# Ledger of designs, part 41: designed miniproteins, single chains, continued (5)

Each design is a single chain, and the fold is of that chain. pLDDT is the mean over its residues in the fold that is shown.

## One batch from the design tools (miniprotein)

Design m17406
Fold by ESMFold2-Fast:
Formats: C-alpha cells, sequence, structure tokens
Structure m17406 (fold): chain A 74 residues (1-74)
C-alpha cells in the first residue's frame, strides 16, 4: 500500500543512534563470518535488512572514497 512514508522517515530520524549501533553490529557480524549474508547479519544484529544494507553501502562508499584520498606522505 502507498502511504505512511513520512512516519517511516520520522522513525529513522528518531532511531539515529540505535540505527548506527545496529548497522555497526551487522557489519561486525559480516566481518566475523565472511559467508554471512547481509540479510542474516541484519537478523543477528536485530536490525532490518534495509538498515544493514545502508550500512554495507556506506562501507562500500567509504572504501571507494579511501581510494580517492591518497595517504599523507612524509
Amino acid sequence: GAGLGATMAGGLARDGGGSRAAAREAVEAMSKDPNLSPEEAARLAGASVEVAGGAIEGVRRAKKQGEEVVPAPV
């Protein structure tokens, strides 16, 4: 059904801290088990697959940004 998008967005804003903790735990679970799917990691962290997906995308983005950011030379 269409609708209630504003309510969902509001929930995400309120759960900013909790969302970060859950995302971090999901990423850590995936790092612990390389065969673990992001869906399973999200379930283990007690977070939604969408939250875990966002965290994974954030990690991929940071990884690419790290390539653009050259290490500081001496």
Scores: mean pLDDT 57

Design m17407
Fold by ESMFold2-Fast:
Structure m17407 (fold): chain A 95 residues (1-95)
Amino acid sequence: SPLFDEIAKLMNELEKKLDSLPKSKEIRRFKAFVLASATLLYILALLSDNEETFKKMVEALKEILKMVDNFKPEKIEEYLERVQKLVDEVVKAAK
């Protein structure tokens, strides 16, 4: 699926961008949460054959990438809440 290939590409880009963030305790927490969330989305993509779910996963990963590209340490808690909401929307669509 072209959408599945896009998900794999976005996952690889996300991992590289997260590795480029500054080294701090708060940022390590953010990186761990985002990576775990993205991994969950990838597992859902492997388990589902629903095109609408794949589209929502692509959009969720793109939004997460935007957060990382525009990263501000003072907004970490806001980013964590936003990532959780994006994951919840995809999980709900997959059911």
Scores: mean pLDDT 81

Design m17408
Fold by ESMFold2-Fast:
Structure m17408 (fold): chain A 70 residues (1-70)
Amino acid sequence: SQAAADGAGLKAVLALPADKQAQIAAQIKALLAARVAEVDNTPFASREEEQQAIARMVGEVLREIGDILS
């Protein structure tokens, strides 16, 4: 599963030197900040549409984190 792949990537990252871990953490932080800003600036027609968009975005964020950790 994608979650298992993300877990394997995280385990590999934890074996890296602290400076490399900090760089990866900064990339993930920037990604999360961009996604939060996207949601905050999106006019949704309903609460249900907002929740569906957030659920999709969570899946996208997990995929992108998996890519960063690879």
Scores: mean pLDDT 72

Design m17409
Fold by ESMFold2-Fast:
Structure m17409 (fold): chain A 92 residues (1-92)
Amino acid sequence: SMSREIARKIGRLLRAVADLVPLEELEKKYKEAGISKIDPSLVEGSELREKTEKGDEQAAIELYERFPVLAQGLAQLGDPVGKRAIAAYKAA
């Protein structure tokens, strides 16, 4: 579906960004590129993704609750963060 394809693209972007730069540096790069507004969902998803990767169980649950399509998309890409978010939510 289109939503699933969008989630896959967003998940790939968030993974690449979170692995390379902290959120503060991401905001700086977006401003330097002339982007006046960052999608709040990308910012929030990126923060939750980073916390989930660091082992924050509550962030993992919140990532699935707020962004289920994103978490599923990450899991479909083989990203352990997406799998962790789904597992944490089901265990809660």
Scores: mean pLDDT 66

Design m17410
Fold by ESMFold2-Fast:
Structure m17410 (fold): chain A 74 residues (1-74)
Amino acid sequence: SLPVPETEEAVKKLVEQGAKRLSENTVEVETRSGSTEIRAVITFTEDSISVKLTATAADGTVTEYEATFKKSDL
């Protein structure tokens, strides 16, 4: 199983790597894959990690994905 860091430690490390802190347990990461802009909002809870990902293609098409992972399954 993969170790999952404590919420505060995970958020702090992501912010130090350029993520924007939206709240105590939520960060926003913006990146680019080719011509597609990707925005991920990551929320850490006691027992889970939720990721809401928005991909915007060069033609303006927006695709949204949402996934929740339980820490016990990692």
Scores: mean pLDDT 74

Design m17411
Fold by ESMFold2-Fast:
Structure m17411 (fold): chain A 69 residues (1-69)
Amino acid sequence: MPPTEEDVQTVLDTLRVALDALGLPEEVKRAVVRETLERSYAERDKPAPEKHPLAEVVPRARAAAEALR
């Protein structure tokens, strides 16, 4: 299932300081969070998820910041 806008906002608020430190536009931060949650939710098709969703958000946001250079 795709993440809801509330899920995206909750993750953004939880990681706000780390994400703001990357200097990305708000729309890019939201897109990175949404994509990370979608991938993590797909991984949860199995009973034992391999990765915690929040652990992937900051590394993916850093990769997006590098790609926008």
Scores: mean pLDDT 67

Design m17412
Fold by ESMFold2-Fast:
Structure m17412 (fold): chain A 90 residues (1-90)
Amino acid sequence: SPKEFLEQAKQSIEDAEKLLKELLAKTPMTEELKKAVEEYKKKAKELKEFIDELLAKEEEPSEEEMEEFLEKLKEVDEAFQRVVELAKSL
């Protein structure tokens, strides 16, 4: 169901946040990397809050709400990849 997909997405974000903490603990922090991390954290927080709002509803998310979710998910994935690529280049 849409709600099961949202729950799986939230878990994936939480798993990614744990992985990121481990990566950053051992990575030299540049100003560019700091900015990329802050952008990722902002987008991930907004996506998790949106998921929580959709999951709190008794009804299944609308098609429009799921489209907005997918757009936010794409932005979070792109921001995460940017952080990983910057960290690996150091």
Scores: mean pLDDT 86

Design m17413
Fold by ESMFold2-Fast:
Structure m17413 (fold): chain A 105 residues (1-105)
Amino acid sequence: SLLEEALKKFKEGLKYFVEGNYEKALLYFGQALRLFVLTLGLENPNVGVALYLLSEVYRKLGLLDEAEKFREEAERLFKKFNLDLEALEKAIKEKDIEAVLKFLQ
């Protein structure tokens, strides 16, 4: 399914993010975002998670204006769906892939 493909792309993005390959992380998280939007619409938790990871990738690449725009949209979705942003930030800081994946529905 397209949702299974989105999850696969998201997992590849996390792998590259943890390895410090931010260019490949950007590619795979971008592909996952497009597939989540196509399957679930713009207003859903998985889009919020993907936008947050993209904001962190943009920050690592020095693209700070893009990072802030993606972070603001991710924070809006996290508030809308009552998701724990601090827990996601901790999981990303600790490079805990399994903890990040638990945010996906």
Scores: mean pLDDT 90

Design m17414
Fold by ESMFold2-Fast:
Structure m17414 (fold): chain A 77 residues (1-77)
Amino acid sequence: MEEKLKELIKGADEDVRAADAAQAAGNTPLALQLYDRAIFRYEEAKKLAEKLGNEELVKSIDERIATLQARKAALEA
C-alpha cells in the first residue's frame, strides 16, 4: 500500500512537470491532459493516505489538487 502511494505521488509529480513543460512550449491541449492525469493520480494517492491515517499527507495532496484545478481553469479561460 505505502509503495503504491509513493509510486502514485511520483507519477503525479512527473505528470505535473511534463504538463508545465508542455504549457511552456505552447501545447495547451497536452498540458491539460497531463494535469488531468496528475489530478487522477493524486486523488488515488489521497485515498491510500486516508487509509494509512496520514492526515498531513492527505492535506498536502488536497493542496496540490486544488493548485492543479486552478491551473486548468486558467488555461481553459
Scores: mean pLDDT 86

Design m17415
Fold by ESMFold2-Fast:
Structure m17415 (fold): chain A 119 residues (1-119)
Amino acid sequence: SLETEINWFLLLFKVYAYLQGLKKTAEEAKNLSPEEVRKLLERQIKDLKEFKDYFTKLAKKYNVPQEVIDKVNEILDELIAGLQKILEDVKNGRLTAKEAAERAKKLYEEAIQKVKDLM
């Protein structure tokens, strides 16, 4: 139905908007200490995992096609894995706060573009 199609698009837009907010916060991390960047990345990874669970439940409730749910979950899993690698590199002194912020920004830009491609 038209209502189902509208709900589907609105759910994808919510994913888009959520990732844009996290991207903005990650970009601002260039001005943080390495310890603060570590805490920010740990929080964003946790929040993304919780958001993935929330999105999946909501999408099933609104009868979003399984193919779309699977694609969004894949995008979020790739983003989480990339952020976990940045976190590890920050913990091991391989990345500065500025370098971590720049890499996180690129991962968010890639995830956001993939979500837009589903709209």
Scores: mean pLDDT 88

Design m17416
Fold by ESMFold2-Fast:
Structure m17416 (fold): chain A 93 residues (1-93)
Amino acid sequence: ATLEEVLETAERLLKLAKDISPEAEKYGQKLLEAVRRLSDGVTGGEALGEAEKYAQKLVDIVKKINPEKAPEVQRLADELLEKAREFLANQQK
């Protein structure tokens, strides 16, 4: 996966989060910021850890506020994290 593909998935999550609540939007924004830092060679692993943390918090908030949208948010979060891990693995080669 490319960084652009990870960023596009993070932006889709942020758009969904904005429609749900201000708190969901906050974690969507933090997730997008973490994804932008994945290309930082020294801190890419830390950025992945932050992305995993914020993705989980976003999913948890959506489950509480709008359970009907939670499966879609979870699916996009899982896709984002898979792409982010693939991107970092390719950077380490």
Scores: mean pLDDT 82

Design m17417
Fold by ESMFold2-Fast:
Structure m17417 (fold): chain A 70 residues (1-70)
Amino acid sequence: MEELRAEAEKLLSELPEKYREEGQKVFDTFEELAKDPESAESAYRQAVAAMRKLVEKGKEDEEKIKKLLE
């Protein structure tokens, strides 16, 4: 569980500036869910997955912007 939380925090810190506020809100939401012991592991696992999707989206957006700007 702690390792999943650390991974989510690391991914959050690696997010592009554009997605940091959104990522922080998502992370905070899953942290609240993780306060319930029954859902804590699932919540942090979902936080990691959500953070990874935001990182991928940031990379895709950069590729699209590069193509548009040439």
Scores: mean pLDDT 77

Design m17418
Fold by ESMFold2-Fast:
Structure m17418 (fold): chain A 93 residues (1-93)
Amino acid sequence: SIEERKKELAELLGIKPEEIDIAGEVAEALLKTDPNNGGAWFFLGLKYFAEGNYDKAIEYFKKAIELLPENEELVKEAEELIKKAEELKKKEE
């Protein structure tokens, strides 16, 4: 379920499940002003990952890495989440 995915993702990131929804909403607002905001693409990736839309999550995490390749912490987290999303896609088949 969406709630179970939010809980697992929140535990992985060390945040509260409700903070994922807030981050996604803020990211959508930021991207309307600046579509090159890599951090906002990362938070959109988290939103879609929590919703079980792994294809969009992977796309948005890759966009975040493309825009912020020098941000080692973001790149590492995004790469780990891409790998997890790809594994979860295989398990749901």
Scores: mean pLDDT 80

Design m17419
Fold by ESMFold2-Fast:
Structure m17419 (fold): chain A 79 residues (1-79)
Amino acid sequence: MAAEKEGEKLADEITRRGEEEAERLVKEGASPEEMTQRAAEILADAKAQAKANPEVRKGLLEGGRRAVGVIVEKAAEQV
């Protein structure tokens, strides 16, 4: 209940961070490979947080997946 709401809020925050990182990388002229590497780092961080916080694990992993999707899609647009 409260943990599910916290997880959803964390998912939104991680997704927003992914959007900001994607915009920053595009503005800096990052390659698709560099963007993919950054997406992997964000996902790894989300998984580590999910291991430490099992009650909000679903939200953390969902946020990580959404962030990766945003960055990877932006990387594909650069090709």
Scores: mean pLDDT 78

Design m17420
Fold by ESMFold2-Fast:
Structure m17420 (fold): chain A 105 residues (1-105)
Amino acid sequence: SKEELENEILLGIFRIQLSVLKHFILKEEDIEKVEKEVKKTVSLIKSQLNKLSPEQRQKIGPVLIEIIKDYKESAKKEIKNEEKLKIFDKYLDELIEYIKELVKK
């Protein structure tokens, strides 16, 4: 359906945003810039989710939570800096909780 295709495209955008974020964190040595970029990416994802209908949020939310969990696990294997990992984990966990609350509405 058209809705299924639109949902797949949006999930693809979220995957790209999270992938770009992970690569930025791997290359950036300034912890303050890392935190700023993580906050920016999380805010962009939240903004996009808030524009969705309740029906789209119910369909996209659970899949996006699993994508975020996979990125957290991947990051633990690739990111050696503990401060970067703590920032990434903190803001992605906050994003997961935000999505869980959106899905309940």
Scores: mean pLDDT 88

Design m17421
Fold by ESMFold2-Fast:
Structure m17421 (fold): chain A 95 residues (1-95)
Amino acid sequence: SSDTRQAAYRQAYSMIYDAALEAEKMRKQGASDDEILELLREKAQEIRDYLLSQGFSDEQAREIAVSAGIELSTLHPEYSDIVNRLIRVFEQIVS
């Protein structure tokens, strides 16, 4: 239903936002690009697992996550680089 999709979108948005905050915190604490990439892979897998658990296909999960990431990047340009990297990793997992 549209209500189920809207709830999943809001949750995916929240998960992407939390991942971006954690990645930025790690970066400021001196984490390497490889350590940040590993975190983003873990978070991308968690987002995928959540969306699949809600009954969405990989194609639908990709659409939801990409749309949520675009919205987040628009509202929080300071996180756009991390969010775009997370979405790229997510697309590699669902491809």
Scores: mean pLDDT 89

Design m17422
Fold by ESMFold2-Fast:
Structure m17422 (fold): chain A 100 residues (1-100)
Amino acid sequence: SEMEKMEEILKTLMSRPEYEPFREPLDLKKFPDLTTPVSLSTIEELLKSGEIKSLEEFMDRIELMVNNVLLNNPVDSELYQLALKMLEEAEELVKKLKEE
């Protein structure tokens, strides 16, 4: 099912030690322009509540989380580069699961 696929992708991303900075929402006191905090834990809650119902909606939330990082960090920062790496990995996992 699409739910099992989304849970598998999320579990894979959350299991990566390098993606630890993305597990919890960004501190709004440090990022006052951030109106919608999104993290891997936020996406997990949205999956459990049934608010995310498709791979497209799931990827929209991943992209929102990544874009929040990209807008609030320098392009030469490790966090910026790590966010792009996580997005690419999520896209590859979705592609692999859609091929069967």
Scores: mean pLDDT 77

Design m17423
Fold by ESMFold2-Fast:
Structure m17423 (fold): chain A 62 residues (1-62)
Amino acid sequence: SAKEEAAERIVEETGLSRRAALGIVDAIAAGGPQALAARKELERLVGPERAEELVRYVRSVL
């Protein structure tokens, strides 16, 4: 449920599909290069400031 709630927030902010958003949540949860790649993708979609806020939010609810 926490992962799905995090994915829902990403859908709201980015317009990505739930599947794509859940993939981003899983990448952030995994850490390392996967989390870095997910952050860069979010930066392309919503800009660096909002991407940082989204990553922080995802980590806070997981």
Scores: mean pLDDT 86

Design m17424
Fold by ESMFold2-Fast:
Structure m17424 (fold): chain A 67 residues (1-67)
Amino acid sequence: HMAEIQKKAQEIADRSVEVLEGLGVKVTPEARQAAFDAAFKALYVDKKSEEEAGEAALKAALEEVKK
């Protein structure tokens, strides 16, 4: 179900944000949204693993913070 995938994507995004904040990165609302969008796309659209979704979320959040 889509709602379950959204919940999993949010959990992965939240974990990625916690990792970045633990490293002293100032995570913006835009970066949090980018992390969620990347995790959801990886899980639902690209059918990737949770590990790959986590990597995608971290990468997307970092790219957004650089802007």
Scores: mean pLDDT 82

Design m17425
Fold by ESMFold2-Fast:
Formats: sequence, structure tokens, C-alpha cells
Structure m17425 (fold): chain A 75 residues (1-75)
Amino acid sequence: SSAEENLLKRTEETLESMKKEIDAMKTKEGVEGLITAAQNYVEVTKKHLSPESQAELDKLMEKFKDYANKKIEEM
């Protein structure tokens, strides 16, 4: 549905904004806090999505986690 497509797109945009916040973090604890916040946001959002959209969101979240973990490795 259009509502589901809009929710998925807004979630993708939110995760991209959070990546910019990851870039600004000076501590590993700060990055880990953003990972936790993103996981909570994604879990709530998934309850409103079809299985195929949940799979796309899981893929977006995995990319976010990879990005955040690379930032931690650089600290």
C-alpha cells in the first residue's frame, strides 16, 4: 500500500539521518546508543509492514549496523 511504501521510505530517510549522527559521535558509547535507538525504531515500524517490506527494512538495518560498526572500529 502507499501508506506502507511511505513508512518504509521515511524509515530509510531516518536511518540515513542517523548515519550522519553516527559520523558526529566521539565515543563508542554514543554510537552504541544510536544503534539501540535505531533497533527500537525498526522493531516498532516492522509491526506495520508486510513480510516483503519487513525484509527490505531488515536489509536497511543491517547496512546501518555495518556502517555504525565500522565507525566503532575507527575509534
Scores: mean pLDDT 86

Design m17426
Fold by ESMFold2-Fast:
Structure m17426 (fold): chain A 80 residues (1-80)
Amino acid sequence: SIADAKAQADQIVEDALAELKEIVESDLSEGQKAVSITATLIRTIGDLQDLILEVNDPDFAAYVREQLNKLLAELKKLLS
């Protein structure tokens, strides 16, 4: 169902945000943090894209874009 797909999208985004927070708060070098953040974002976008293709619904695709926008806004706060 669309409700189940939204729950999956929310879980993917929450998991990504938790991982990004751990990376930002870690003792890794600035360069290593940048690489790890980029890798996490690429994997997250891929997972969400696969879910959009599976659901094949424009309202769901719009929902996922909104969740990605929220993730990027939270990442910007973590990096400030």
Scores: mean pLDDT 89

Design m17427
Fold by ESMFold2-Fast:
Structure m17427 (fold): chain A 75 residues (1-75)
Amino acid sequence: SALGAALSRLGKRLTELLKKVPDEAILAAIGVVLRALGDVLDLGLRGASPEELEAAVERAVAEAERELERLSKEA
């Protein structure tokens, strides 16, 4: 399914970002990951097109990267 493919792609990209997070920030980082997954899942459950889901993955990754970088600097 388009939603399943989008979530798999998002999960792989978020996993790579998590590898860069210091141990002290890992619990907060998991919260960022869950929010990103939830945002894409919510859009998919509302009937978003494959193109909308792909755009949502790109936005979710960009937002997560910014938030994880901030958390890493504050750790």
Scores: mean pLDDT 85

Design m17428
Fold by ESMFold2-Fast:
Structure m17428 (fold): chain A 67 residues (1-67)
Amino acid sequence: SAVEEIRRLIEQRRYDDAVDLAIRHGLLDAAIEEIKKALETEEDLDNIRRMIGALIRLIGAQLDREA
């Protein structure tokens, strides 16, 4: 499923691909939740930065959809 694909991409640290897939399939909430879960256990500062960037993109897309 697309949700499982998003989870797999996040596990592989392919955050941009996960964001693009979430936008394409309208799975913004699912992607936000999966990245938040991953952030709770992430210790690499570069990965934390990339995950925060992905969250900003997802939240931005969510706001654009509501407008």
Scores: mean pLDDT 84

Design m17429
Fold by ESMFold2-Fast:
Structure m17429 (fold): chain A 81 residues (1-81)
Amino acid sequence: PIRPARREPAWTEEEVEAAAKAIEETLAQLVAQGKLDEAISFLTTMIRRFERLARFSDPAVRAKLEAVIARLRAQVAALQA
């Protein structure tokens, strides 16, 4: 029984890590295709999404999201170099 109204985003630490792996796979494909602007835009969108989720998440999930955000920001910096 899934309901439309839910308390906080239903993110677990495992879901955050799975999402991070999916993001890294998508990033690798975009970079391999030479789509660097799309890769940067994609990462920026994911960073914004995770920052929003982190503000409404439990401290443990928030810490995991912040770690992923730091990794994604490092990838953006690498692509802009």
Scores: mean pLDDT 77

Design m17430
Fold by ESMFold2-Fast:
Parts: C-alpha cells; sequence; structure tokens
Structure m17430 (fold): chain A 61 residues (1-61)
C-alpha cells in the first residue's frame, strides 16, 4: 500500500487532510510495514481512531 493510498483512505474514513498527512509522515519516518498501514486504515474506517493511534505509536517503538 502506497503512502498516498493511506492518506486518501484516512481522509475518506473521516480524518482531516492535516491529520492524514501527519499519520503518513509518521509511517514514512519510522518505516511501518504494509500490514500495519492496512490495519491503521481499517481501524479508522471502523471509527476506532484511538485504537488506530495506539497501533501507530506501537509501530514507532
Amino acid sequence: MSDEEVKEKLIEAGLTERQAESVVEAIRKYGLSDETKEKIVELAKEGKFDEAERLLVSGIL
């Protein structure tokens, strides 16, 4: 999954453009896996933004 696809899907899930860009920058900076990217997008689509953020922070570890 490309960083651009992640950004577009997060905006579709209800994030602002700035929030989506921040998530993509974190993914790119810390080299998160495609599996983790997909899970973050799925959680956001389900409205589980707190769980998505928790997974992003865990991936940065």
Scores: mean pLDDT 76

Design m17431
Fold by ESMFold2-Fast:
Structure m17431 (fold): chain A 95 residues (1-95)
Amino acid sequence: MEVVRIMIEAEVLGALTAEEVSYLATQGYTPEELRKILLERLGVTEKQVEAVKDARKMIEKGMPKEKIIDYLVKNYGLSRETAKKIVDELEEKLK
């Protein structure tokens, strides 16, 4: 549960930090490099953040929960339990 919350927070942090990263990139780092550094500090991978982002988009499109879980398991290698927790947390936050 806590890991799923951290993954969701990393996605939100990425979205909130996008403009800050763009500004800081003028100092010599690319936005991609700065984002990787932030994710490493949080102990979260880019692929885990991408999984949460995809799950959120699929929920917004009205895709059935079971199909979203199956997609995350097959495409990101997540356990079915972790994928279910991601979907449950995101459904709660999107209301």
Scores: mean pLDDT 67

Design m17432
Fold by ESMFold2-Fast:
Structure m17432 (fold): chain A 57 residues (1-57)
Amino acid sequence: SKDQQIQQLIDQLTQAVKDGDVDKATQLAKQLGEVSGDKVEVVTVDGKPAAKIAPGE
């Protein structure tokens, strides 16, 4: 289901962020945004990647 795909992408994005893999986190955030319809961005906070999610307008 779509909800399962969203959860899988969230889990993968969380792992990429923990690993410090900015490139992988950015690609996963793009895929999550395409599937969910939300605006998903990877930002750098204190030299570490973090995910920012905003609902679409």
Scores: mean pLDDT 74

Design m17433
Fold by ESMFold2-Fast:
Structure m17433 (fold): chain A 101 residues (1-101)
Amino acid sequence: SLEELRARIRELLRAWGARAPAELRPLVDATLAALEDPSTPAAAQLTAASAVLGELFVRGAVSVEEAVEGLELLIELARALGLDTGVEGLEAQREALLAAA
């Protein structure tokens, strides 16, 4: 379900954010707040979540496999919401991550 998908994304970002360097905590917290805010456009929520996931990967807080899992959940959410441009951007980010592995 859409609600279960959103809950999973938030739970993973909270867990992975807890492993992140302290300097990333404000970015993680702001992203989680945006994901819980119904006034934040879905496209903006996806952009914020993918950006923080990228930072978590670059800082070594998540593995390639965890980052790919996160992106696949965001792609599924974007598809469920009909956000075609969001899907394309997330798929490109996923391909870049796999190429860097």
Scores: mean pLDDT 85

Design m17434
Fold by ESMFold2-Fast:
Structure m17434 (fold): chain A 114 residues (1-114)
Amino acid sequence: SELEKIREERKKLLDKIKKLKEQGKEDSDEYWKLSAELSELTAKEMDLLLKKNPDLSKDIKDLYERTRELSLEAAKKLKEGNKEEGKKLMREMAVTYTAAQILKIGEEFDKELA
């Protein structure tokens, strides 16, 4: 599926970013380029999740929409050379992304108890 392809590409980008960190290249042009690409890919993942799952709760939809907004803003700031703001937005993106996954698990558990 398109979602599976995006997730595979995202995993490959994360692996490349991790390798650059291990090589002490965290402030390299390549590191920031890949970070911007990861942010854009995360926004694309959020768009597909919203389109494929119209019956998601409002809380999960709001988190996916917020993650998308943060992802696009992070990519923009990184491309503009504002690395500090870009990094901050990427961190906020990771928090909302993780929160959406946790909330989804919790809502599925609540439905099983009802």
Scores: mean pLDDT 86

Design m17435
Fold by ESMFold2-Fast:
Structure m17435 (fold): chain A 72 residues (1-72)
Amino acid sequence: MEIEVKQGETLVGSGAAPGALVSLVPKDKSLPDRSAFADAAGRFSIPLDDAPSGTYEIKTSPESDVTYRLEA
């Protein structure tokens, strides 16, 4: 799924498997991927302090469905 990110936001979510890899993949392929591991409750947080604004895709491994939001 695609999301619109603004620099300085944090991606916060839940519903991942414990320890699952959550990746934020930029639509602009010149930019690096960002990732974090979910905690024991399936929650994750990816800080975007230095991420440029733009469209990104959320991917999880192995979890397929997560709930998320962006926080400034």
Scores: mean pLDDT 74

Design m17436
Fold by ESMFold2-Fast:
Structure m17436 (fold): chain A 63 residues (1-63)
Amino acid sequence: MVEELKKMSPKEAAEYLREKEPEVLELLAQLGGSSKEETLEALKKQSPEEIARAVESALALLG
């Protein structure tokens, strides 16, 4: 997953998380103190590496 996110555009990575990994998106929103919608829009503005790193951190917290 993290390696696949690095190969996606930011928009593709954001949509992937919304569809396939909604728990990860929810945790990222909680960590950022924002809504899921705000987090999704913020992710579309990040680099693929920044998105992958954020997801890796969230996955470590989920187990």
Scores: mean pLDDT 79

Design m17437
Fold by ESMFold2-Fast:
Structure m17437 (fold): chain A 88 residues (1-88)
Amino acid sequence: DEKEKELAKERLKLAEENKELGPLAEFLALSANLSPEEVEELLKMPEEERIEKITEKILNTDNKMVASEEDVKKIVRSLLESFKLSEE
């Protein structure tokens, strides 16, 4: 709905302040129910804490859980690393 679309826009705006993580904001909007404040906090967190928080949010939603916690964590970590490599 409109609220979800606005949340996704806010997440993307926060990622623009950290251009390296732009695609991550879109991933978070699609994969977990994160508020704009939570996304901003994640972008400022150390990478390991960020992975843990994203994984927790994904697993805490029945319709968002797609794999085991370990598999989700590996996917999130891989995506974060690929974003950093893509910006070289």
Scores: mean pLDDT 58

Design m17438
Fold by ESMFold2-Fast:
Structure m17438 (fold): chain A 96 residues (1-96)
Amino acid sequence: MAKTLYEAVVEVEAPGDQPELLDRGLERITAALNENPGIVSYEVRRVSPGRARIVIKAETLDALEESLTAVFRIARELGLRATVVEVKEVGVDLDG
């Protein structure tokens, strides 16, 4: 059986002189994702000291949009740049 999820790929970047702000941003972003019950999974990949890519999977488009709103709010508060790279529907097999 196949189930539809919604996926977003977000890139978060810190100012070049303050890469430590990314670590603080990622902690707040992952906390917000963990608080959203519509988020199925997320993965954080560090691309460089000041850049990370976050893949977010949600059960509904509303849950995904809420999570993206939280990411942009956190980025603005900390002076980070957040960019949505991709948003798509993903088919997933129910393998138990």
Scores: mean pLDDT 81

Design m17439
Fold by ESMFold2-Fast:
Structure m17439 (fold): chain A 79 residues (1-79)
Amino acid sequence: SEIEKEKKKLKELFEEAKKKVLAAKSKEEAQKIIDESNKKMKELMKKILSLITDPIEAAVEAIEAAGELVDLRILANQL
């Protein structure tokens, strides 16, 4: 489905961001990567949410995306 295709793009974005954070030489560099990924995530999430008619399903997708961003921040703080 179209929703599944956009969700796959979102997962790929987080995987790429995680690799870049792990390759970062400083916490400051990692934070810039997270900030850029957050902006791209918000654009993709807006598109995904526009395709979901069930408000509960939309809320679940938003919570999952927020969790991935938190995980990236935790990873950056361990550098």
Scores: mean pLDDT 79

